Designed miniproteins, single chains, continued (2). Designs and how they scored, part 102

Each design is a single chain, and the fold is of that chain. pLDDT is the mean over its residues in the fold that is shown.

## One batch from the design tools (miniprotein)

Design m7553
Fold by ESMFold2-Fast:
Structure m7553 (fold): chain A 80 residues (1-80)
Amino acid sequence: SNLDKLGELLENVLNALDSGDIDKLVEETKKLITFLANNGNLIGADNLAGRVTNYLISQGKYDAANEIWKALDEAKQKYE
């Protein structure tokens, strides 16, 4: 179900965050953003991107934060 898939994708983001693997955090966040946008949850996609990019900026990971914002823009473009 979509709810089961949402839970899986969220767990992957949280596991990447806990592990400190920035590349994996970016990859899994992009997957969850795309899933949320594809299901019409643009507010959820925006909120996720904002929370993860705030964390990345706090860690000095500006390129990683920009990559997430780019993925959000690309995902939203298909529905706007």
Scores: mean pLDDT 87

Design m7554
Fold by ESMFold2-Fast:
Structure m7554 (fold): chain A 109 residues (1-109)
Amino acid sequence: SERERLVAVVRRTLREAIRYIEENREKFPEETLPLVEEALRRLRDLYATVDQMSLEEAIARLDEISRLFQEVLDKAIELKDKETARAATMAEAMVTSALLLLHVYQRSE
């Protein structure tokens, strides 16, 4: 079904975001770790459950995850940490990509 294809693509994007964060874990300073850990936990939870929830719920959860990475980016800018800023920007872009897919699908009839 179209729903199953959408879920598969979203899951791939979430998995890539999780992998990127895990591979770049050492680039995040201690001040950002609690936000990164919470975002990673939420990404893993969403990856495991996205097929079991409504599109509205999935969108809401991705919006919350995006906000966490925005907070990481803000802290990175304050710390003048270009590597953390780059990593946070990439992670947010991956989350935003999944969010866009869900919005486009929700508006299609």
Scores: mean pLDDT 83

Design m7555
Fold by ESMFold2-Fast:
Structure m7555 (fold): chain A 69 residues (1-69)
Amino acid sequence: LSADIQRDIDIAMLTIMASVTKLEIDRAETKEQQEEIAKRGVELLRKVGKRLGVPEEAEREIERLKKRV
């Protein structure tokens, strides 16, 4: 694959993971649970972004997630 296509796939993976975290936040019964889920999601996104070599894209998804809580 070209580098551009691989980068798009990596970004899509981060977006899917962020979307799953958002769904978990939406299902949470209390604000405290929402904040805890968001915290864990941020840690996961940061770890995966580093592993995929797209930490800047991970930080953008993290900022979007923070705005949701």
Scores: mean pLDDT 78

Design m7556
Fold by ESMFold2-Fast:
Structure m7556 (fold): chain A 75 residues (1-75)
Amino acid sequence: MEEAYERLLEHFRRVLREKLGMTDEEVDAAIETLRRMSREDLVYAARGFVDELEARGVLTPEEVAEMRQLIDELE
């Protein structure tokens, strides 16, 4: 559970920084917001985030599959 949680947040941090071009301060603020969520709220938000980025072509099919697997482990 903790492993999947930290790996999911690591994927968010990488995507926000490297693919969306957010600054370190913006990324840290976003991750802090996610850390303050309940696990149920985080799962809901994470699914929406992955779906949106898949639709925008930001994530590869492999990255989408990896993030969805981690989300399923948290549910």
Scores: mean pLDDT 81

Design m7557
Fold by ESMFold2-Fast:
Structure m7557 (fold): chain A 94 residues (1-94)
Amino acid sequence: APSPLEEFLREAIAELERMRAEETDPATRRLLGSAIGAARLALQELREGVPEEEVARGLIALFESILADARARGAPERFIALLERHIARARELL
């Protein structure tokens, strides 16, 4: 069975991809692409045997960086809320 972190990453990628498909603002689409890329990298690191705690910490750092950029650019509240929720969930898995 997949780990809780792997399940979270698969769900996070799916939610981010759904939001990106509905997003028309090019800047927000690029930030969504960055978040999807960060989650996909984390999933790859898990498959390569990187410890779950290390993967989760790296993902949190990348998502916090993207969140800071999103806030600075005035990205949609729904995207900011989604990133905050994903960061909170990743912290629960540490």
Scores: mean pLDDT 90

Design m7558
Fold by ESMFold2-Fast:
Structure m7558 (fold): chain A 97 residues (1-97)
Amino acid sequence: SVRDELLALLLALTISSTAWLAIRMLEENKSEDLINKEIQGLRDTSDAFVELAEKIFPEKTAELKKVLDKLIKALENKDIDGARKYMDKFKDIVNSM
């Protein structure tokens, strides 16, 4: 439905902004507690997005899960370049939806 597509877009925008904020916190050497809270928020939003994507874009869901998992792992490992790469890949997949 149009409503589900709009919700998926809003969740995708939230994922992108949360990932960007987490990357900025890593670059600025913010406290580990603050960074971990942002990463947890990214996990929760990613789970909600994937659940919705399975209903409206089932063909892309496996690739979206893989890219989001790699993004989260890069952030946990403080791999800024990897996090940027997987954030860009996520945006590319979403733009193809």
Scores: mean pLDDT 88

Design m7559
Fold by ESMFold2-Fast:
Structure m7559 (fold): chain A 64 residues (1-64)
Amino acid sequence: AVEEALQLIIDADRLFSEGKYEEAKETLRKAIEKLKALLAQKPSPDVEFLLKAAERRLKKIEEA
């Protein structure tokens, strides 16, 4: 569900604040995969927005 993907993004933000960058990245990848699966079943602007938010977070960590 969308709520599960949102929880993963929240968990990733916490892991990042704790300096656990690899765990944060892995958690974001899990959120991205869940959101992509949801979009494959039904288009949703809210899900697409959340997917882009997770992808931006992952890119930021990878570029830091």
Scores: mean pLDDT 83

Design m7560
Fold by ESMFold2-Fast:
Structure m7560 (fold): chain A 69 residues (1-69)
Amino acid sequence: SEEITKVEIQINLYEISLTANRILADKARSKGTPENLQVAEQLEEDARETEELIEKLKKKLDELKKKES
């Protein structure tokens, strides 16, 4: 369905963002300055929030698939 496809696309976009944030956090942490450590902490926090959103969307996707089957 159109709705299922839209949710799948949104999950994929969040997964790309999550991967990028983790890579950037690791890069910032490797710099070892207090400023970069704060940047890494913020990116890790953003990654955790994105991961929670992905899990909520996956549950929504499962419910949509049950309704249409």
Scores: mean pLDDT 86

Design m7561
Fold by ESMFold2-Fast:
Structure m7561 (fold): chain A 69 residues (1-69)
Amino acid sequence: MPVTVRVTFPDEETAEKADRLLLQYYLEGKVLGSRRLDERTLEVVTADEAAARELAAQLESLGASAEIL
């Protein structure tokens, strides 16, 4: 089942790095779509819980905050 991850970015540099990561995940079918909530907050729809956990860990390694909904 699709799982949503809410991401908050501390700065533009982190958001730019995350954008490249999200594009890679989208091309791999692990990310189905995203919605921008505000300047620093994004909701990402992942294919499943495994993709959500992997994405959250990768985003946190870049300095972002990730919450699985």
Scores: mean pLDDT 83

Design m7562
Fold by ESMFold2-Fast:
Structure m7562 (fold): chain A 63 residues (1-63)
Amino acid sequence: LVEKAREFLETHLPELVPYAEIREEDGVIVIRLHKELSPELVQALERTLAAHLGAPVRVEVDP
């Protein structure tokens, strides 16, 4: 799932890849972004990735 999440970012949001750390915690995919994102974009990314991966996703913003 981590690899599939990374491939999604590389394909659709390549500008975020240098700022993204992806890990899995107890079946949840956690994406930590070292870049400011609006709450709306964070929610959209979480929802889109959860649907794409079939797994819960949490996006953490830590610029």
Scores: mean pLDDT 80

Design m7563
Fold by ESMFold2-Fast:
Structure m7563 (fold): chain A 81 residues (1-81)
Amino acid sequence: SDIFVKKIEEIIKKLEKILEELEKIDKEAAEKVKEFLKEVKEILEEVKKEKDILKLIGYVLRAIGLLIEAELLLEKAKKKK
């Protein structure tokens, strides 16, 4: 349980850094990453309550997917400038 919570918290920290960069260069991409951050924060609350290992893995994989999408948005925004 604790290791999954820590992993989601790490992903939240990375999303917050991506959001800070995007707010300076691409406001539309920043709004999308705000929605990803909101979803990952909801996943954090579910992970704190969940005891099923397969469901915990599913939550972490979804959070990782949102982080990857946010990183791709940041790369695209940097190329447009």
Scores: mean pLDDT 86

Design m7564
Fold by ESMFold2-Fast:
Structure m7564 (fold): chain A 86 residues (1-86)
Amino acid sequence: SQEYEILEKLKKVTVEDIDKEKLAKVLGVPLEEVTEEKIKEFIEKKIEEVEESIKILEDPNASVEEEIGAKLRIIGAELEVEIILK
């Protein structure tokens, strides 16, 4: 599925793939604050957002509104990571 393809793509992203200046601009912080730890935390958070959203999409009790929200979060996480790549 497209959602699992996005998840696998995000899991393959490493600290070395990330443009620190672009991430600093996205986070609204000085470049000095974009540590390896902060990069890892950002990537991990985006992976977690996608994993949680996939769980909503796989829940037979999820509402249409919850499904739409989950799909938007998955796309948003992918775009946010793509924008900070080298």
Scores: mean pLDDT 89

Design m7565
Fold by ESMFold2-Fast:
Structure m7565 (fold): chain A 87 residues (1-87)
Amino acid sequence: DEELRSKALDETHEILEEAEKLGSEVLKKIKEGKATEEDLKEAAEKLREYAKRLKELAEKTGDEGFKKLAEVLEERAEELEELAEKL
């Protein structure tokens, strides 16, 4: 279904833009020494939620590309969780 796939791509684009913005804001706080353990954990939780939505899109559309994008976001979430444990 072309319409279903188009909507999935639009949703994916929005998710990736939000994830990139979140990542940039968190990295800025880390560089400024203002990042708290809570900030990093909340950011990781949001990235995991975005990854979950991408995995659901992969299952609904049958497109493994969405699953690969979800894996990238999960990896970023793990990096933030590791940084939180070191604070």
Scores: mean pLDDT 81

Design m7566
Fold by ESMFold2-Fast:
Structure m7566 (fold): chain A 99 residues (1-99)
Amino acid sequence: SKIEEEIEKLLKELKEALKNKDYEKAEELTEKIMELIGEIEDNNKKAEYLIKLAEVYLENGEAEKAAFLAQLALSIPNLSEELRKKAEELLKKALEAEK
């Protein structure tokens, strides 16, 4: 969908902003991504993009934000077992990175 295409584009821009330590731009991009995720009606698709957002933060050393986003994905009702497992593993990895 057009919403999903825009999220993927913004995720790529977020990865570059975080790599460049442009945290102001990263926050602006994250707000836009979260608004677009909110427009998705399918709970599994919402969780998929929250997981992708969490992965981007974890890859850039932002373990606390990654853990928060993984927990947010896990709060979504009626997740597929695949997405639940992926979010649980991501949360575990993020929490271990904070220790």
Scores: mean pLDDT 88

Design m7567
Fold by ESMFold2-Fast:
Structure m7567 (fold): chain A 71 residues (1-71)
Amino acid sequence: SNIAALQRFLRSKGYEVGPVDGVFDERTRRALALFLQDPRATAADIAQVQALLGLEVDGVAGAALWAALRR
């Protein structure tokens, strides 16, 4: 699933996501929020996350991406 792919991506960047179960739970949300706040995150990395979440791919951590964290 796209969420399992997101969990693998975040884990590959060194973020703690817990089990890769395809569930967008609190651990996955926390890891994603920490990733988006990391100054080392590139536009290409943000674009990959946007694609996995089904959002517009512009490489910018904008309001739509932050809104996805509040589900």
Scores: mean pLDDT 78

Design m7568
Fold by ESMFold2-Fast:
Structure m7568 (fold): chain A 92 residues (1-92)
Amino acid sequence: MVEEIKEAIDNGDLDKVRELAETASPEELKEAILYAAERGNVDALKVLLRVALSRPENIEPAIEALKEVTKSPNPEIRQLALNGIIYAIALK
């Protein structure tokens, strides 16, 4: 399943990324977030974070993934990670 999300990210198919992310496990979403960040795909990362932070069970795994993403050499990816962590903490 996570491999299909990675293919959608590589293809730039944001609608498919969202569709697959909505049914993905917390672990699959964490891996997909890390993959989108590694690829520098800002749009895919935004879609994945929106889906992950919409469900309580995904908040903690998403925060752990985002902590790793803050190490990205890409400043736009780092800023998204910081904003995502702040937003996730505010969700309680």
Scores: mean pLDDT 82

Design m7569
Fold by ESMFold2-Fast:
Structure m7569 (fold): chain A 80 residues (1-80)
Amino acid sequence: DAEKRLKEVVERGAKEFAELIRKEGNSDMSEQELLEGTRIYAEDLALGIDPGAWEPQTPEMKEVEERLRREGSEAYEGVK
């Protein structure tokens, strides 16, 4: 089921982004607020949508973004 695979990819990516943001920066956001924001960001990336003005701040965040775009495209479109 492509929908289930896409959801799993988004949830994994959202958690990875939240962890990286918490490690790299002093964020005034709670863990839950970060996870909600990163979930929206990860969903947009997985669907190939531009998530807006925020840019990844670290090489690790860029790796997660690239992986999300690839895995999301594969799960959504079923293409290589």
Scores: mean pLDDT 69

Design m7570
Fold by ESMFold2-Fast:
Structure m7570 (fold): chain A 70 residues (1-70)
Amino acid sequence: SSLLSKEEEELVLKKIEEAIASDSDKKDLEEELKIIEEQIEILKKVDTPVAKHNIKVLEKLKEFIKKLLE
């Protein structure tokens, strides 16, 4: 079970997004995007409520990174 509430998970995601925006080169962002896409593919095979929630979080992070690459 997760030790984080939904509100805490959203706060952690925001901190990750801020860290990525401050420190990442374009090549690092492209590699992270690839890793996230691979993680989403793995999670799709699990088909649990927790996996579905994690996919949604990773898709938001993926969209954020794509926006930074534009």
Scores: mean pLDDT 75

Design m7571
Fold by ESMFold2-Fast:
Structure m7571 (fold): chain A 100 residues (1-100)
Amino acid sequence: SEKEKAKEKLKPIVDEVVRELLAVDPSYWPIIAMKKYILENPEEAAKFLKELLADVQRLADRYAASPDPEKQAIAERHRRVAEALQKLYDELKKVIEEMK
């Protein structure tokens, strides 16, 4: 089925992005439990990731506005998290478009 093909295509991408995300910020460990949800519900997962990405980007911008070196380091960590989430979002959108 198209859904099974989509899962097979998404699985290695989800696994890679989750690994990258946890290497940047281990506090994102709950995303491991979300792997199945992302594969089973790509459209809903894309909506969720878009909102999460926007929140992480706003957080990065707020910390980046501070002259404090510790806050600049937090901003950089959030920027790297946003990059990993953006990669996953873009790949989910490609798969969703291919299923139409």
Scores: mean pLDDT 82

Design m7572
Fold by ESMFold2-Fast:
Structure m7572 (fold): chain A 103 residues (1-103)
Amino acid sequence: IKTFTIKKDTPIVSMGVFSTTSIALQFEVYFPESGTYRIVVEELEFPDITDFTSKPLSVPNAPDYVTQPLDLAAGNYLVTIVLEYDSATNSYVVKAISVRPAA
């Protein structure tokens, strides 16, 4: 199984703010080889949801998140990370990751 890591310096190509409790971030990712991948999210910098501008957040960083294994062909993909508000930690956490071929 191959690993692909999304970090705080990975460029965001699109951002959707759906509510005070839900945001989606999109990344364009190149996978050079076909195979089974795990996507790991580490120290992701998030815009401040309340101001709708791209201010990087240094603290709190997103906790590490690892997908289930994904069978992918080589090529360009759009990776969408959905963040949901977690009241227990008073922070946003990774709820879902979606991977689609880039058009």
Scores: mean pLDDT 63

Design m7573
Fold by ESMFold2-Fast:
Structure m7573 (fold): chain A 62 residues (1-62)
Amino acid sequence: DTIKKIAQQGVDVYKQMLQQGVSPDDAKKIGVKAAHLKALSQGLSKEEAEKAGKLTKEMIDK
């Protein structure tokens, strides 16, 4: 599932931001945004990009 792979990349960005001293709330926002932008860059629709961002947030919140 392409959306799940992109969401995982957003989680990886979140973890990288935490290691750099970014707050958890800001790191989460950056990770979600990274997943959204990655989906758009791969030619996915705005709705699919939003789903990737939402899935990133759900994966972080678990």
Scores: mean pLDDT 84

Design m7574
Fold by ESMFold2-Fast:
Structure m7574 (fold): chain A 76 residues (1-76)
Amino acid sequence: SEQEKIRDKLLIEAEMGMLMMYANVAVRGGLDGREAVARMTARIDEMLARSILSDEEKAELREEFDRLMAYIEEKL
């Protein structure tokens, strides 16, 4: 349903937001966050794969996720 799609999108975006927050905290603290980042990225990939979103909606979120990962990799 439309409501289920909205929930899936919000949950994935929330996980990406948490990943960004963690990466910023790790960088500021001088911590090696690579393993935790890898686990969180695997979680987001799984959520995208299992979501009921359309292929176009999944592609949009994956593009957003790829931009986030590029940003994090530049900082770690």
Scores: mean pLDDT 80

Design m7575
Fold by ESMFold2-Fast:
Structure m7575 (fold): chain A 72 residues (1-72)
Amino acid sequence: MAAEEKERREKLIKEATEKIRELVETSTDEQVIKMAEDIKDEVEKLLEEGDFEGAAKKIIEAVEKIKKEEEE
């Protein structure tokens, strides 16, 4: 039910956040680091509002954006 959906969403957020942190720690590209920091700030705001769905989507979009930059 709702609680189960919330648990799945929270796990997704943590996994995505971990990937972002890994990219930031591995990358020496200041642009990538800045993007990750901006996304982290936006995600924190969404989490404070209890918008776990928005936070999860934002993190996923961020990971895709960072990966695209890493390929270039």
Scores: mean pLDDT 68

Design m7576
Fold by ESMFold2-Fast:
Structure m7576 (fold): chain A 71 residues (1-71)
Amino acid sequence: MELEHEVVVDEPAKGGKTVETHRSRNLETGEEGPERTTVLDDKESDKPKITRTTYRVHADGTVEVKTEELE
């Protein structure tokens, strides 16, 4: 049983290049899941920025998404 499973996605974008690091953690036990890094795109048209997206999965299957821009 994995309740309140939280996933954190860090999304640094530099010149349109997006690198996504996916981390998961069980909030009840504190166990960390495997980390996965994905390079999604390489478009050099924007300035560098870092975005963090947090996913929280509830017991009823509802997913809450929180997106935060880091400077």
Scores: mean pLDDT 52

Design m7577
Fold by ESMFold2-Fast:
Structure m7577 (fold): chain A 94 residues (1-94)
Amino acid sequence: SPAFEEAKKILDEAKKEIKERMKKEGKESEEFEKLMEKTIEAFLKLMEEPSKENLEALEKYKEEAVKKAKELGLEKEGKLFEEAIKKAMEVLGK
């Protein structure tokens, strides 16, 4: 699906930008990167199997990623990631 490919591209580009930003600022975090990966995985599961359980899992991992980013002083990076998830969901229109 063109919408699926566009949504995935938004998430992949956001992850790359956030990682580059963290590296430039000397704030690399494996914990935050792993939470971003889990959130993206949950997003892909939701697209394959649209269910309340998969939506709740996506929301949970997204909230955990944003919270961890704030705890690590990466609040701006966490907000960029949250916005990317929102844009990806909007592109899918489902």
Scores: mean pLDDT 84

Design m7578
Fold by ESMFold2-Fast:
Structure m7578 (fold): chain A 83 residues (1-83)
Amino acid sequence: LSPAEQIVLRYAGLEAVRSVKEQLSEEQLEEVKRRVEEAANDPSASPEEIIETLREALLEAGVSEEAAERAAKGVRDFYEAMR
């Protein structure tokens, strides 16, 4: 990923986490954000890997499958719109 693509994915990922923050405890929110930032900061990661990491982190934190899928789709749509 280019640095610009990493910035876009990190921003979109954190915004997606913010959209479901009411379903998360403070500890869960910090963990999901950490996982998204780690994935976005990995220069070998693909956009699909970063989006999948967000989806998995949200599911592990107890977010519903529907909400996790909406968050992942939001990141994907935002990323595609910025290309």
Scores: mean pLDDT 80

Design m7579
Fold by ESMFold2-Fast:
Structure m7579 (fold): chain A 99 residues (1-99)
Amino acid sequence: QTPEEDFRAAAEGLAELAREIAEQSPHPKVRDAAEKTARAADEVLRHAKPSIGVASALTLALIQAVLAKKDFERGNYDAAAETLERVTAQLEALLAETK
């Protein structure tokens, strides 16, 4: 498996999971945070250069998004939104390094 395949799988998986959270969430704050995470993940997929470091960061972001989904499923909407906001900030930092 190449770093490019790992990068694509993680970025696409993160965008898809974030869109799913946005569609399923009854809470506006979680929905808004998830929509921002999905957009940031799509931008990383389009503009970031694949590397082992970027793929690793995306994999960690995906794990955090999975935890956010579990939090919203438990009704812990504030924790879910805060985790998604942190994921978005991490993705924006990756984009800022791609000049």
Scores: mean pLDDT 82

Design m7580
Fold by ESMFold2-Fast:
Structure m7580 (fold): chain A 100 residues (1-100)
Amino acid sequence: TQARFEELRDAVEELYKNRDWKGMAEIFRRFAERAREEGDDALAYYFYAVAYALEGKVEEAIEYLKKTVRLLAEKLGAPQEEVDEALAKVEGIAKETAAF
């Protein structure tokens, strides 16, 4: 419901105001664990990617994001060529981010 969304938003906003990136990463890891328990590996990998990104672990974040893209593309029946292009773009963004 809308009230649950507002409670979650307020909790995340408080952590953001305090620049508690580790606390935020911990929340996303809990979401990943729940998604995994429910059998949604694509969603779990996405939440792990966000958690690693919040911790500044760019290489791990990109790896989990690639896993998410592969699983979602497979589920949606996307052509392999489109999947390969998307993964190459994710890799390129990671290299550009690491260079700065």
Scores: mean pLDDT 74

Design m7581
Fold by ESMFold2-Fast:
Structure m7581 (fold): chain A 75 residues (1-75)
Amino acid sequence: SARLEAIVRAVAEATGLSREAAREIVELFKRLYEEDPDPALAAFYAAKVREAFADRIPLDKAGAAAEIAARLYLG
C-alpha cells in the first residue's frame, strides 16, 4: 500500500537503514500488531521487532526503526 511504502521510506531515511531492511522491520511490526491490534501494546511490539533484528542491525538503529514504524503505523 502507498501508506506502508511511505512508512518504509521514512524509517530508512531516519535510521540510514536500507529500504529492504526498513521494509522487513515495518512488515514485522504490522504482522505483530494485526495479530492483536491493541495500541497499548505498541511499545511491546516495537520491543519484539527490535529483538528480532538485534543480531543483524545495531541496537540503536533497530530500536529507532521499530519505534518510528510503530508511531507512523498507528498515527
Scores: mean pLDDT 85

Design m7582
Fold by ESMFold2-Fast:
Structure m7582 (fold): chain A 73 residues (1-73)
Amino acid sequence: PEYVVGGISLPASADVEAVRAALRARFPSLRFGEWEEKDGKKYATFAVLRSDVAALAAAVAALGGEVRVAGPP
């Protein structure tokens, strides 16, 4: 299976543990790096199956966050 890597941002008010648990339950392939708070937002790197990336981006957008996919095109 092909994985993509990227960054996820959430508003500072987000409960990172609850979001991480909910996203992991929905996307079992999802792996998070360390969470960092910077400039009023919470950030982590992630890896997920390529087929799941659009649904992950939609789920994060519903939480007021953003997903950016990194890596080769």
Scores: mean pLDDT 79

Design m7583
Fold by ESMFold2-Fast:
Structure m7583 (fold): chain A 91 residues (1-91)
Amino acid sequence: MEKEKKEALEESERLRKEVEELRELAKQQGAQVPIEVDWLEVVAEALPKFPEESRKLLDLINYVSQNPNDPRAVELGLEAHKLAEKLKEKL
């Protein structure tokens, strides 16, 4: 029992480190923080409570980050924003 809780905690710790690294990189550049950094924070906080929705958000973030010139990136970015706000309301 509790195997799923251990896996979720492990993934949460890993994503938390990834989010912290992206935050530090953004600070060093002195540029506007990308919306993806805020979404990654939501994923890190929500993952242990809402793993399914958090993984969906992470998938959207990953696609938008890898395909910024795709015309669908704007629509998918809006979808990610809506999902992030939904997760924030549940936290």
Scores: mean pLDDT 64

Design m7584
Fold by ESMFold2-Fast:
Structure m7584 (fold): chain A 107 residues (1-107)
Amino acid sequence: SEKKQAIIEAFRETAEKFINEMDISEEKKKLLLEMVEKVVEAASKLTDLDDLVELSRMFMILLTLLHNNASLEEIEETFNNMLAQTTNPELREVLQWALEVIKKILS
């Protein structure tokens, strides 16, 4: 879908710019960029545009929390709230994986 590709590309470009402007180490930026690529891969498997938009929105919220130096506890609470509202198994798997990456970044 042309619309699907446009949404995925817009998310990738926005997330990459946001990460590159963060005041964090280059090693942590690489981990976040790898996370973006995994999210893009998961998004490419979604057939519902609403699920795609929701995935993009969830990850932009998480990136904003990281940019604002949110605590690990606040980020974990946000992930748990997202997981409680998410019924799609592929979205749940991506969220769980991303939480483990963020824990490494904040350690």
Scores: mean pLDDT 79

Design m7585
Fold by ESMFold2-Fast:
Structure m7585 (fold): chain A 99 residues (1-99)
Amino acid sequence: MEEKEKFKEYLEKAFKSKDLEKYLEYLEKAAEYAKKAGMTSEEIRELYKELAEKGYELAKVLLELSENPLDEEVQEKAKEEIIKFLKLSEEQIKEAEKA
């Protein structure tokens, strides 16, 4: 379905985004398309794996979390990487505005 392709597209755009507001907007759109597509947890894990293979560190962490949702160390690693990603996006935006 087109909705599965849109989910993947918006998820990838979110991970590539340097704008915190755009990141959240794309993430919300991705979630909406996943619902419309009726995606299973297995299908979502496969997409995270594909994005992780493309080198998106956040996708790698989300894949580990989806496979081990009750693992406290994986949960803590996921929180740390999300925080780092969000901080890096903010700093990059501020530097672009200074130039």
Scores: mean pLDDT 64

Design m7586
Fold by ESMFold2-Fast:
Structure m7586 (fold): chain A 97 residues (1-97)
Amino acid sequence: SELEEKLRKLAEEAKKTGDVEKAAEEMIKLGEEYGDKELGEIYAELLKARYEGVTEEKLRKLLEKQIAYAKKKGHPYPEEVLEKDKEEVIARFKEKL
């Protein structure tokens, strides 16, 4: 997806510059421009969670939103694979990486 590629690029730029708030705002705007505000918001919240701090519980809920969005859009991966990816992201967060 062109939108997902652009959202990933914004996340990479935020990692280089440290300007997380600006990147998050641009992600939401980009989602709106592509008619998928929900995807933009999910990326923005995950970016903020990674760099500005969040509880494990809030991160888990954000990842659950992402999985629900993927299922709604007909994502081809089985639920077990998405759940494994979620637990891997949470494990990395707990390691503060």
Scores: mean pLDDT 74

